# Designed miniproteins, single chains: the designs that were tried, part 2

Each design is a single chain, and the fold is of that chain. pLDDT is the mean over its residues in the fold that is shown.

## One batch from the design tools (miniprotein)

Design m36
Fold by ESMFold2-Fast:
Structure m36 (fold): chain A 67 residues (1-67)
Amino acid sequence: SLLGPVLVKAAASYTATRPDELSLEKGEVVRGELLELQPRDYIVLRVLETGEVRRIPVSAIAAIAPA
C-alpha cells in the first residue's frame, strides 16, 4: 500500500455518481487501505471487507484517520 490502513468517515450521505465510486451514509466509517490521495479531488481505497478498489471524492469525506 502507498499510505497504509485508514478509517474514512463520511461527511454526509453520498450517492456514487461513477461506477468506480463508493456510496456512503452520513457518519459511515469505511476501513481500508489508502492507495492514492489526490488532494482536493479523490482518494482510492481498497475496502478491507470486500477487497474492492473504490474511489471516494474528498468532498464526501469528513475525516481520514490511521487505522
Scores: mean pLDDT 80

Design m37
Fold by ESMFold2-Fast:
Structure m37 (fold): chain A 92 residues (1-92)
Amino acid sequence: MEEMIKLLEEAKKLLDEALPKANVETRSYILNALTDLDNAIRYLKEGKVEEAKRDIRNALEDVDRAIQASTDPEVIEKLRKAKELLEKALEL
């Protein structure tokens, strides 16, 4: 579980870094993803892996929507890296 939490914390950092340049629609999806990841980390600390994976999948969906809504290449790159980390977390 420690490795999964580390991947989620790294993904959160990339999402936070994307926020200042994100348009309004992209920002709303990023904020939803951050909330889902905070819930996932909390569930992992409680040993609730299946509940955490559900929230990681919800965050992944929000990141995909953020990528589709985004027009800034730097924002898109950070969102894509966050997506890769979330997909890797789900494979653990």
Scores: mean pLDDT 89

Design m38
Fold by ESMFold2-Fast:
Structure m38 (fold): chain A 59 residues (1-59)
Amino acid sequence: SDLLQQLDDLETKINAKEGEKIDLEVELGVLAIKAAVYNDREALDRIDELESKLNETFP
C-alpha cells in the first residue's frame, strides 16, 4: 500500500531525527486523514505507533 510505504518513510525520518517536530506532525496528520478516509485499519494502527515514537523522539 502506498500509504503504508509513506508511513515507513516517515518512521525512517523520525528515527533519523530528520527535520522539525512540527513538520513531521503535519506529515503524520495528513497520513492519518488519508487512513481514516480509506478506513485502513493497518495504517491507523501504524499512525498511533508513529505518534508515540515521534513524541518520544522529540519530547
Scores: mean pLDDT 83

Design m39
Fold by ESMFold2-Fast:
Structure m39 (fold): chain A 57 residues (1-57)
Amino acid sequence: MAIEPTVPGHTQAQQAERYKALADQGDEALRAQLRALAERDLTGEAKADVLAYLASL
């Protein structure tokens, strides 16, 4: 599945929500890719939220 690092016009909170939605539909390989993208593209609270969510799956 192709995923973008960021979505134009989205806030960090909206991007975090998008990553969590993709993780729900993805396999372990996609979740690993989403973790790397979250660590690169997100900061602060949004980054912590996505990484915690991915770790719970």
Scores: mean pLDDT 74

Design m40
Fold by ESMFold2-Fast:
Structure m40 (fold): chain A 63 residues (1-63)
Amino acid sequence: MAASDREVAIAEALAEQIQRHGLGVSAEEVARAAAERMGIPVTPELLELAERLLAAVRASHAA
């Protein structure tokens, strides 16, 4: 399944935010960075996607 442009932007923003701030970064900051990359406002769907991806990364890191 191909990732959507939003999923790619969130993944890139997540990687940059973790590189700068560690795993303590908030999903809101990730969603904001992704929205800036795409030139769109932060939407509830974008925030939910950022929360899910960040939770998955944290779960993988904790395992």
Scores: mean pLDDT 74

Design m41
Fold by ESMFold2-Fast:
Structure m41 (fold): chain A 87 residues (1-87)
Amino acid sequence: KEKEKEEALEKIRELGEEHLRRYAPAAEEARANWSKEEQQEFIREALREAAERFREAGFDQLAEALLAAAEGDLDRAQELYEKWLKE
């Protein structure tokens, strides 16, 4: 059980790093050249894509947390993340 949890955490870190690496260049362009409204939409889409990737990997609770963040419900996102982390 604990070994499977450690393996899951490693996969989650890989998914997170790949996702951040993919969006880092676009985020810098957005910050320099886009309006605040365009930047907010970009962040929402990035979070939704991350949620889909995490759901595909079997991390449904983390996917829900990311979707909550994309909808602007940061309190719910934190609650879901903490529940997953505790498990």
Scores: mean pLDDT 70

Design m42
Fold by ESMFold2-Fast:
Structure m42 (fold): chain A 112 residues (1-112)
Amino acid sequence: MEELYQKLVELFEKNKDKLKDMTPEEFAAYVLALREVILEKYPEAKEILTDERFLQLVEYYLESDKSFEEFAIDIVRYILLKLGYTGSQEEIDEEARRIVEEAKKRAEELLK
């Protein structure tokens, strides 16, 4: 986990212009908290969200115009669909919002 956090901070330092109002450390904390919440609730996702794959997804995000919230929701939806979640689109979106909210709370505690 510390190795992944350091790699995320380094990635965001290289892409500071794309972080908008967040520091590299703040953004790394939010992104890492998102992954941790997903893996705690859906341990099966660990094979989808390997450290390497997750870093690739974050690099892809930095080339997009998406907010952190949009990126986070997209990641959760992608994981739920890959795991065969059979809920409606509305149920998937609601679950994604709940996971993102939990991740934001964990990141805010890490940054205190």
Scores: mean pLDDT 77

Design m43
Fold by ESMFold2-Fast:
Parts: sequence; C-alpha cells; structure tokens
Structure m43 (fold): chain A 71 residues (1-71)
Amino acid sequence: MKLDDEFFKRAAVLLDPDGSGTLPRSELAARMAALGAPLSDAQLAEIDRALPGEEIDVAALLAWLRERFGA
C-alpha cells in the first residue's frame, strides 16, 4: 500500500475532525477504510503494539503510516 501527501491531508481531517489530536481505537479500522486505505488484522496489531491505549495520537499514527507506506 502506497500513501501519498494527498492521503495524509485527507487523513489529518478525517481521523481528527474535532481537532482533539486523538482518535478512538475502535474507530481506526472504519476511518482508514473510509480513506480508501483499509488495514489488515496484522497491520492493526502492529499499530496496537506501536501506539497502545484506547485513544490513538493522530500525529503519531500519521508518522507511523508515513514511515511504512509514505513515498
């Protein structure tokens, strides 16, 4: 999966629509699918390991995605 800068612009808005800087973990799979980048169970498990907790830091999540899938 390759994620470009346009994806990250859309993701910043869709993953953090209220500007809180956090995303409920329960919403992660659905919001990534809505962005056209559905995550596998293995990728969700990697995110659980790297970014633990019920609330995910959106900036940390975007950095993790950019490192693995960014151009």
Scores: mean pLDDT 79

Design m44
Fold by ESMFold2-Fast:
Structure m44 (fold): chain A 59 residues (1-59)
Amino acid sequence: SEGEELAQRLIDEGRLFEWGLQTLQTDLKDRADEVATVIGRRLGLSDEETQALADFLKS
């Protein structure tokens, strides 16, 4: 999916992996939309990319 490709790209760049670990320590469980919004804001993602990430995290 587009969200999987985006997430993998950001991990490969080291951007999501470090930030993702911090998020997992606080609030990643049943809040995929909120988590994706925070990640998107910090990484400068578009609204469409943020939604794709949210949909991926719900999978």
Scores: mean pLDDT 68

Design m45
Fold by ESMFold2-Fast:
Structure m45 (fold): chain A 77 residues (1-77)
Amino acid sequence: MEEKKKEIEETAKKVAKESKEKMIEALTRKAREVLDDPAAAGAAETAIHEAAKQYEDSNEKMAEASAKAIIEVLEET
C-alpha cells in the first residue's frame, strides 16, 4: 500500500514538472515559428515564462489533488 502511494505521489510531481517544461518549450518554439520579428518572438517568450511562474502553484496543486484522489480510491478498495 505505502509503496503504491509513494509511486503515485512521485509520478504526480514528475508529470507536473515535465508538463510545465514541455509547455514552455513547445509554446516558445511555436512563437519563434510564427513570429518572424525577433523582438516580437522575444516578447512572447518573456510572457510565456511570466505566465508559467504565475501559475506554477496551480500546476503543482492540480497534480497533488489528483494523486490524493487516486490514493483515497485505493484506500476504499
Scores: mean pLDDT 75

Design m46
Fold by ESMFold2-Fast:
Structure m46 (fold): chain A 80 residues (1-80)
Amino acid sequence: SSKKNAIKEELLEKTSLSNDTANDLAEVIESGELNDENIEQVLALIILAQKENLSVEDLVAKGLEPGLAALILTLIKMDE
């Protein structure tokens, strides 16, 4: 979808994540049926997590649901 592609392109522009990991993260975000404000917040947290090695606890403290935080960090870690 166009929304998934926009999310993927922003991740590729602002992080060093692979094309496959950016695609998987975009699919996870799109499947969550989040509104645009929540998508932007999640994207900002993914970018921060990739650059600053954030933990699941750090993402949960910043407002992410624990299951989503764990999935995001697992995908980022598997990119390495």
Scores: mean pLDDT 80

Design m47
Fold by ESMFold2-Fast:
Structure m47 (fold): chain A 79 residues (1-79)
Amino acid sequence: SAAAKAEIERLEQKAKSYELVAQEATENIANNDAMAQRYASDPELTALYLKRRQLGDKMKAEAQKKAEEARAEAEALAK
């Protein structure tokens, strides 16, 4: 149906948006790791970059999960 096609497209766009969030989180994780290494002689600053990296890890995991869920829903509707 036209309604099912529209919903599949919406879910695919939602999955793409979460995939972009996961990609941005991956880049932020790499940057925070690099900064933690750069400031290794400053324990307080290193701890802050590692905390930011941990938040990035959680954001990436959640975004990946939501992208997979949206793609699975789109696939189920296509059957």
Scores: mean pLDDT 90

Design m48
Fold by ESMFold2-Fast:
Structure m48 (fold): chain A 82 residues (1-82)
Amino acid sequence: SAPMKVASAEEIDSLPESLQRALLAQAERDLASTDPERVAEAVGILVGLARSSNEEIRERALAVLRAHADLPLVAAALAELE
């Protein structure tokens, strides 16, 4: 299944900035998970955040994805965003 279906950019953008930052922090932690389904969810959330209308949130989400580009699922997501 496509990770982007976990949370859309529109759904994330409707959240308060504090919750968007909390989602970013949680997704970054979940990228270190041994559960591949949790990692896929985290990538989907980060892709949604990278498409947010909030520039700071987009920049931080892209930075997290770039820092983890050694993970195949993250590299594929970055290719779709860039």
Scores: mean pLDDT 77

Design m49
Fold by ESMFold2-Fast:
Structure m49 (fold): chain A 80 residues (1-80)
Amino acid sequence: NDKRIEEIRKRAKENLEKGKELPEVKEEVEKLVDQALTYVDNAEKDPSSADTSIRSAEGSVEGAQTLIDEAKAKEEKKKA
């Protein structure tokens, strides 16, 4: 689980940095990253529910990444 938690923290940090450059999704990305880090913190505090919390955190990070990807695609379409 430590490796999965480390990967989530890394991806969350990356999503925050990318989201800062995308005003349209910045707030939503920040909320999803905060949610992911909260789930990770809960997984570390309660090992009995760690698997569920880690899966929820992974979902939140994936959601943030999807918003970033969609925002970038919209910017690219505006340039075309």
Scores: mean pLDDT 81

Design m50
Fold by ESMFold2-Fast:
Structure m50 (fold): chain A 85 residues (1-85)
Amino acid sequence: GPKLQEEMAKLINELYRIIAKHIPPEDIPKLIGLYLRALGLILDGNFEEAVEIAKEMFKEFEHYLSPEDKEEARKILKELEELAK
């Protein structure tokens, strides 16, 4: 329902924000593309597929993140997985 979509979109936004502050400008278009794809899947109710795109966002860019931000991103991914059940 709308509340689930809102909560998942919020978590995707938090993941995007964590990654975006660390990556070089040249990689921003790829990050934005994955972010918009995840949001589109959430709006369509394809929650499990949206979680897989969120995992792809993390795997592609995790090497730029601090240890603390990697931990926060992993926490967000676990929350997304739990909500998508």
Scores: mean pLDDT 88

Design m51
Fold by ESMFold2-Fast:
Structure m51 (fold): chain A 71 residues (1-71)
Amino acid sequence: TQERLAELRARQEAAAERLAAGDTTVHLVAGEFSAQGQILSLREVTIRTPTWAALEERVRALEAEVLAERE
């Protein structure tokens, strides 16, 4: 779970730099891991946003969705 959120956070940070450079298309990877580090699920998401704020909100929504799958 924490690894899943950390991965999304790292991708979000990298995406911010790309967006600042004028690249509004971001490719993210979201994964769910067990306590032992086993990959339970993995998916790639391609996001195209006009602003950093929109990207940040999209990533937060994805984080919440992935975390909810743990519940």
Scores: mean pLDDT 59

Design m52
Fold by ESMFold2-Fast:
Structure m52 (fold): chain A 78 residues (1-78)
Amino acid sequence: MKKVKEKKTLSEEELKAIQDRIFDNLYRTAKELGLEEALKEIERLREQASLSVTDMIAQTLLAVGALIEEILKKKREE
């Protein structure tokens, strides 16, 4: 059986997996909804996400915020 022995990097691997999944879902959603500003912001934030664990969390939350902001903006324009 495969053995997991990485106390030092366990949180980093989990955070990277979660971040990648969130960014992929955000990008796909923004693309499907035609949110050009959110797409650009998500791409920019994803590039910056590797600075630190705290930055990874912050960049992920900012990407979510950018998506929500653009969705609300689009709903206001009729």
Scores: mean pLDDT 70

Design m53
Fold by ESMFold2-Fast:
Structure m53 (fold): chain A 100 residues (1-100)
Amino acid sequence: SSALKAVEGGLAALEEELARLRAAAEAQDTRSFTSARGHVALVAREMLELAREHNLPEEVIERLEEIYRGLLDARTAEEALALAEQLVETTREILEYLKS
């Protein structure tokens, strides 16, 4: 399905952006941090819209809303990295719902 492909694409993008966030945190690279955080937030928004479209459990939708808001408010690479890791876990959960 197109939704399944979107979630798989989101997971691939998140793996790349997690590596960028870890590197930015270690290097204190504000430019790379800001860019990677923005890309992770876009994935969070895409997963949120997909979860709403497919009527996934309200708990999943609320978690995605919290992650998205947290990413927009994140001031450090460490904060963004923690939220991005939560987004990976939540996106894997979405993948399992779509496979069912």
Scores: mean pLDDT 87

Design m54
Fold by ESMFold2-Fast:
Structure m54 (fold): chain A 80 residues (1-80)
Amino acid sequence: SAEDDALVERFRAEMKEIKERILKENKDLSPEEVAIRFNQELAKLVQRVLAETDDPALRERIIAEAVKITKEFMDELGKR
């Protein structure tokens, strides 16, 4: 639904802000340390967003998006 899509887009926007902040603030850290920081913040965001809905389908979409974003970010870090 449009409401579900809005929540997913908000989640993506918050992920972008976290990614940009972590990359900016942790420039001197190794890729592994940057990944740990990112995954910690992602876990907090996922928990917060999932608390806003009990819809199983929407929860699955948010989790799938988090997995996708994490894999893409880790792949980018692995390339340097």
Scores: mean pLDDT 81

Design m55
Fold by ESMFold2-Fast:
Structure m55 (fold): chain A 93 residues (1-93)
Amino acid sequence: DLQKGIDALAQGKYDEAIKYFEKTIEKNKKEGREKSLDTILAYLGLALAYSMQGKIEEARKWVEKARELAKEAGLENHPDVVSMITFLENLGV
């Protein structure tokens, strides 16, 4: 499901990407994996999709959630996390 969200983002299918990232987050929370890399990347993907739709306040909310979880999990320096956050910062999020 995370990969399906990423694929939808790459295709400009932002509403589809949002649905896949939300499902990834819900599943991972139920499985006790809320602080996993996949969950953090799903929150960052959600932020990117909302940013591409011009929903900047919603995008910022999800970046903040991802940063919090990454810090708690010790994943704030993970290459995939750093790359996504840097990209979002360059978009003004």
Scores: mean pLDDT 88

Design m56
Fold by ESMFold2-Fast:
Structure m56 (fold): chain A 85 residues (1-85)
Amino acid sequence: SEAEELIREARELIEKLKRGEITPDQALARADALLARIRALRAKTTDPEELKKLLRAEMEVGVLAVEAAVKKVVEEKEKEKKLKE
């Protein structure tokens, strides 16, 4: 299903972010795009099982957004430490 593909994509992006293969800003932009797609699909979905999968996809995107935000804050703090006299 499309929802299962969205779950897999969100999980793949989390792993890529953890490996440093994408930036936190890129991960946040992709999270926003995935959320928009999930919400559009939820509005058109009447099947309860597909709706449950779409809600799970939204939760996985939530994890991606949190991981990206944390990594961004940590990287900003590390840059600040390197620039302080």
Scores: mean pLDDT 84

Design m57
Fold by ESMFold2-Fast:
Structure m57 (fold): chain A 91 residues (1-91)
Amino acid sequence: MEAERLRKELERIKQLEEEMKAAAAKAKKTGDVTPLVELAKKLYEEKQYIAAGTVAKLAMELGKLDPEQQKFAEELIKKGEEALAQARASE
């Protein structure tokens, strides 16, 4: 059951690839990572912790987070890693 949820989340991440790519391209050009932070928040609220952590990590790598956004991104990354580890342990 957990393996199937992880598989569906990975498929959803691939569908979000175009949206993530567009937001990342805009952030790279303007230095504004707000769209990536907002996408990560949306995914977290949808309980997609692995996807939220992935987007938050990308926002941090682009390097224009204020201290509050950086702390939030770090929390999402940790939560995503914990969710991924739990999903793998359930197999």
Scores: mean pLDDT 74

Design m58
Fold by ESMFold2-Fast:
Structure m58 (fold): chain A 85 residues (1-85)
Amino acid sequence: SIEEGIKLAEEGLELAQKADELAKKNNVLAGSIQGGVASLVGSVGILLAKKGDGKSAEELGRKAIELGKKGIELAEAGDNDLSKI
């Protein structure tokens, strides 16, 4: 649904923000870049929901959550391997 797509995309954006904050604190460039990608994917998910595409919004929302979690893991691990992005 459109509502579920927005909810998932917003959750992804929150995780992206956490990834960026942790990456800045720990000086982990890979975590910050991954968080940025998660933020972009989540933002596109919200845009698609506004266009009435709830299915694509849900898919991008779930992807943003996945990428945001990955960004947090990279930031916590101090992992600067850009090939993992």
Scores: mean pLDDT 85

Design m59
Fold by ESMFold2-Fast:
Structure m59 (fold): chain A 64 residues (1-64)
Amino acid sequence: MKTETLTIETYTPENVKKTASFTFEGEINEELAKKIGEVLAKFIDEGNYDPEEIKKALEEVYEK
């Protein structure tokens, strides 16, 4: 089985550490990694730290 795990660590403005792990089947290529970073940057900029919305957006990027 080919499985890759992406671990994302962020800090809130209040300096609270948030960690999210996403497991994907197959390889994460460089283009996908960039798109993941863009999605996360957008959510952070908006102050939206909802892990379910972030995960859903990342799943959409991975499936395309």
Scores: mean pLDDT 67

Design m60
Fold by ESMFold2-Fast:
Structure m60 (fold): chain A 64 residues (1-64)
Amino acid sequence: MTIPEDGKLSQEQVEELSKKTGLSPEKIEKILVASIVRKLSQREIGEKFGVSQGAVSLIFKAAL
């Protein structure tokens, strides 16, 4: 796989992050794709998706 769109986090991890951040699982997946494909910083993702930097940091910490 050159770029896995799914598979960086299990469905269970996505649900845990959803509960911790208050974001939908779909939004968490979009953030992960943006971090992998577009190599955006945590701050840029937070601004683009309208989420707190803390929420983005939790997602990155779980995925990386």
Scores: mean pLDDT 71

Design m61
Fold by ESMFold2-Fast:
Structure m61 (fold): chain A 99 residues (1-99)
Amino acid sequence: SDIDAKAERVNATYGLPYEAVKAALLAAEAVNEKKYEEAIKYGKKAVELVKDPEAEKKATEVVEEYVKEHPEIKEEEKEAILAAAKAVAQVMAKQKEIA
């Protein structure tokens, strides 16, 4: 799959954990496809694999501010965006640690 190829490439090039990168990519894709439950599932998996509380806090603050400016975003969409943002933040935090 395209996501598997991207996650393998990121792992090979930057040494980032394959499973965490794959989970973050799947969460982001699920948000884009409006599959909110899947986004939450994969987002939580990425957070569990890395467990950086500062990255999670920063992602939460950014999403809360964004949602406040966008009242059209429904609660379920907000939860999915938050989960995906936390997943991406976890991978980015791990990348900075390795780089």
Scores: mean pLDDT 77

Design m62
Fold by ESMFold2-Fast:
Structure m62 (fold): chain A 92 residues (1-92)
Amino acid sequence: NEADKHYELGEEAWKNRDFHTALDHYIKAAELYEKQGDNEKATEAYVKALEVLFQLQITEGVSDELIRLNTELTRKLEKVGKGLDIKSFVTF
């Protein structure tokens, strides 16, 4: 499954503190899970992407690109996370 592969690559990149690579893979995994109708896994992947993005914004500073990406990911999370208790997935 391509979505699972991207999620695994995101986890590995996160562990290696390669935040840009982790962000790209989590976004791809979330998009693929969303297309498959797996809203629970899509929600998990979007939450991970937002966690990585938050770390990038704190470490590298806030840019117009990162602000736009944060807005887009937040909208995606709201869409796929409707009716789900996502508190256990959010740490920030």
Scores: mean pLDDT 79

Design m63
Fold by ESMFold2-Fast:
Structure m63 (fold): chain A 72 residues (1-72)
Amino acid sequence: AGAYEAGYDGGDGATDAGAGGAAGMPLEVSARNGEKGGASYEDARALAEEAGKDPEKAGKQAGMGAREAGHI
């Protein structure tokens, strides 16, 4: 998967793990992962560079995903 999917999955994965996981992830942890999604722009860029993909496009896509998650 690309950095864009990684950025999106970071928020949804935590929520899905909380909703589907036996422990039921606390809202505080989901909020922290959403906050980490804010750092996702830099992380998506680094991941794209490591994978040999376009970091500019990956960063933009991840930033949009993080912004959407942050509005929850």
Scores: mean pLDDT 45

Design m64
Fold by ESMFold2-Fast:
Structure m64 (fold): chain A 86 residues (1-86)
Amino acid sequence: MKAILFLEVEDGEVKVVNIWGEPLSPEELEFAIRAAKKAAEAAGVKNGKIVVVVYDDGNLKVTVVEGDKSTQYFVDREGNVTQLPL
């Protein structure tokens, strides 16, 4: 695991709150933010929290949280999004 991004979605706008782990390149950061936005849109969440785990292989796990509901997605390095079962 390379890094974890903590983001918030407010009125459909995604904002980075914090980043922990290894430094991300600008391209890796932009990819993670785009993945977070896509996952929030797919989950139908306009206001909530997002956690993005960046793996060493460039794949992502995106968790979208709205109240007591969470939805998880796997995003491969090519940008393909797959919803994970809980």
Scores: mean pLDDT 82

Design m65
Fold by ESMFold2-Fast:
Structure m65 (fold): chain A 70 residues (1-70)
Amino acid sequence: SMEEEIKKLKERFEKNVAELRARTDAYLAANPDLTPEQRAFVREVSDGVIEIGRAVLKLGEEYLKKKAEA
């Protein structure tokens, strides 16, 4: 069903967000010599990717819902 596709999309996205955050934290922990500015930049890039993914997920949900109504 379209509801199951949307659910799987959301579950996959949240898993990917958690994995990206864990990898970002691990990278920063492995590189203690990074400046505060470099550390902030790495986090900003990670957050930006999450925001893009969130926007794409919303578009995907809207597409699947419209397709189910046809």
Scores: mean pLDDT 84

Design m66
Fold by ESMFold2-Fast:
Structure m66 (fold): chain A 91 residues (1-91)
Amino acid sequence: GPTNELGLEAGEAAIKGGLNGMKGESRESINTGTAAAIAGAGAIFLAEHRPESIPDENARKGYELGKKGYESEDPLEAGKLGLDGAQYANS
């Protein structure tokens, strides 16, 4: 199909991790969460427009990190995990 489903899932997980980071009270947490959400949106764009550009292993790793981010109780950790996940999904 025209879309990389694993890359989409990884990007969505990174956005959710970023949104969890943005719930933090510190500027560092909000800024890191925002960066993760932006990078996650970039991963979704890549998955939709260049589906074969992301190795499956990178998409899976990105999803696992993003999921740890949106399940985290620490907003700063959530944002950092979301950002790391998005970076895998964009490589």
Scores: mean pLDDT 84

Design m67
Fold by ESMFold2-Fast:
Structure m67 (fold): chain A 80 residues (1-80)
Amino acid sequence: LDAVKRAVLETARQVLPKLLSPEDAEEILRQLERDMAAAKSLEDVYLAVARTVNLAMEKISFEDAEKLAQALADAIRAAL
């Protein structure tokens, strides 16, 4: 679980600043960090990722949100 959490956070730190303003990227990253700290299962990690994508969708295009969702899903899969 900790390896999956680290992979998701590392990927989000790389991808979010490319899609969002520095302020918005930092805000969404802080929420993801809180969700990851509270996550006790792989399901909680998937829910945290879904929330991150939904928050980003308020500020970016659907195409960029799909890229974000794919990057985070790939990070989970690679860490399992």
Scores: mean pLDDT 82

Design m68
Fold by ESMFold2-Fast:
Structure m68 (fold): chain A 93 residues (1-93)
Amino acid sequence: MSEAQKALEKTKEYIEKSRELNRKAEAALDAGNYVEGFRLKQESIEYARKALQYASTAAEMGADEEEVKKLKEEAKEELSRGQQLYTQADGGM
């Protein structure tokens, strides 16, 4: 496999980790473990950010634009899901 393909594989791994952390965070929040839920959400955000970084690196290394776009979309979705907890307010002051 090329170096670009290895970077894409790492991107997929980080997206999967972010998704798993989001699921664990939701379960913790549902159980009333707010501290653990917030910590897991923060970790999911960090993995989603790393996925975006690796996707950009893969693109620079000549990975297919459509594959990079798809992975960036999935990473952004996980990032948004992680941040959704903080955007539940009905509006700014």
Scores: mean pLDDT 80

Design m69
Fold by ESMFold2-Fast:
Structure m69 (fold): chain A 80 residues (1-80)
Amino acid sequence: MSSVTILTKSNVEVEIHTLDPSIKLTEELGKLTYEFSDESTSLEEQIKILEEIIKLAKELGDKKMEEVYEKMLEALKKSL
């Protein structure tokens, strides 16, 4: 997957958040999902990646997404 980020800070980031916050989430999730599904990714690394996804979902105010990934995180932690 190719990823393009056009973040200037104030100008472009404000427009992304206003027009399509889901685009930013999708790009960041794409990066994290790639690392999560990597064959070399350990259980400990998967936990770290899920924590980053949860933080991202919380930043966007997506409580539903946050809850889904929190459940995954708990399941993985119990597997340790």
Scores: mean pLDDT 61

Design m70
Fold by ESMFold2-Fast:
Structure m70 (fold): chain A 69 residues (1-69)
Amino acid sequence: SSLVEKALKAVEEAAKENGGRLTQRQVIELAGQVGADTKAVEELLRGAGPVLSLTTAKLVVIFAARRTE
């Protein structure tokens, strides 16, 4: 649970700085910073556009964090 909470906070803070949107690169970097599986993030984002909504970014980092725990 703590890894999921860290991932969510990191995404929410980064989105606040970027007008509520994040790039795929930013989401991958944030996942790596909190210790989540970056490869899982890359696979989940396969076929997604280069800019993500906050909702999509949150779902992706939750899934990656849960797979890492």
Scores: mean pLDDT 79

Design m71
Fold by ESMFold2-Fast:
Structure m71 (fold): chain A 83 residues (1-83)
Amino acid sequence: NPAVEKAKELLEEGKELKKKGEYEEAIGKYFEALQALYPLLSDEEKKELLEVVGKAQELIKKGEYEEAVELLEEKVEEILSSL
């Protein structure tokens, strides 16, 4: 599945950026991964994803980029493990 392969690539890129302390760039990669995966999700999974995205956006607004990175990374990994 091209969307799953793209999301795995974006997850790897995001993890490398996180290791370098580039949290804002890592967040961007994780949002791209989640966007690629979104059409593959059930309605319930989409709802759960939007709640996580909302929480991540609140963390970003507060400048809590490291917490936002961890939250989004975990969600990308959860979705990929369930596909």
Scores: mean pLDDT 89

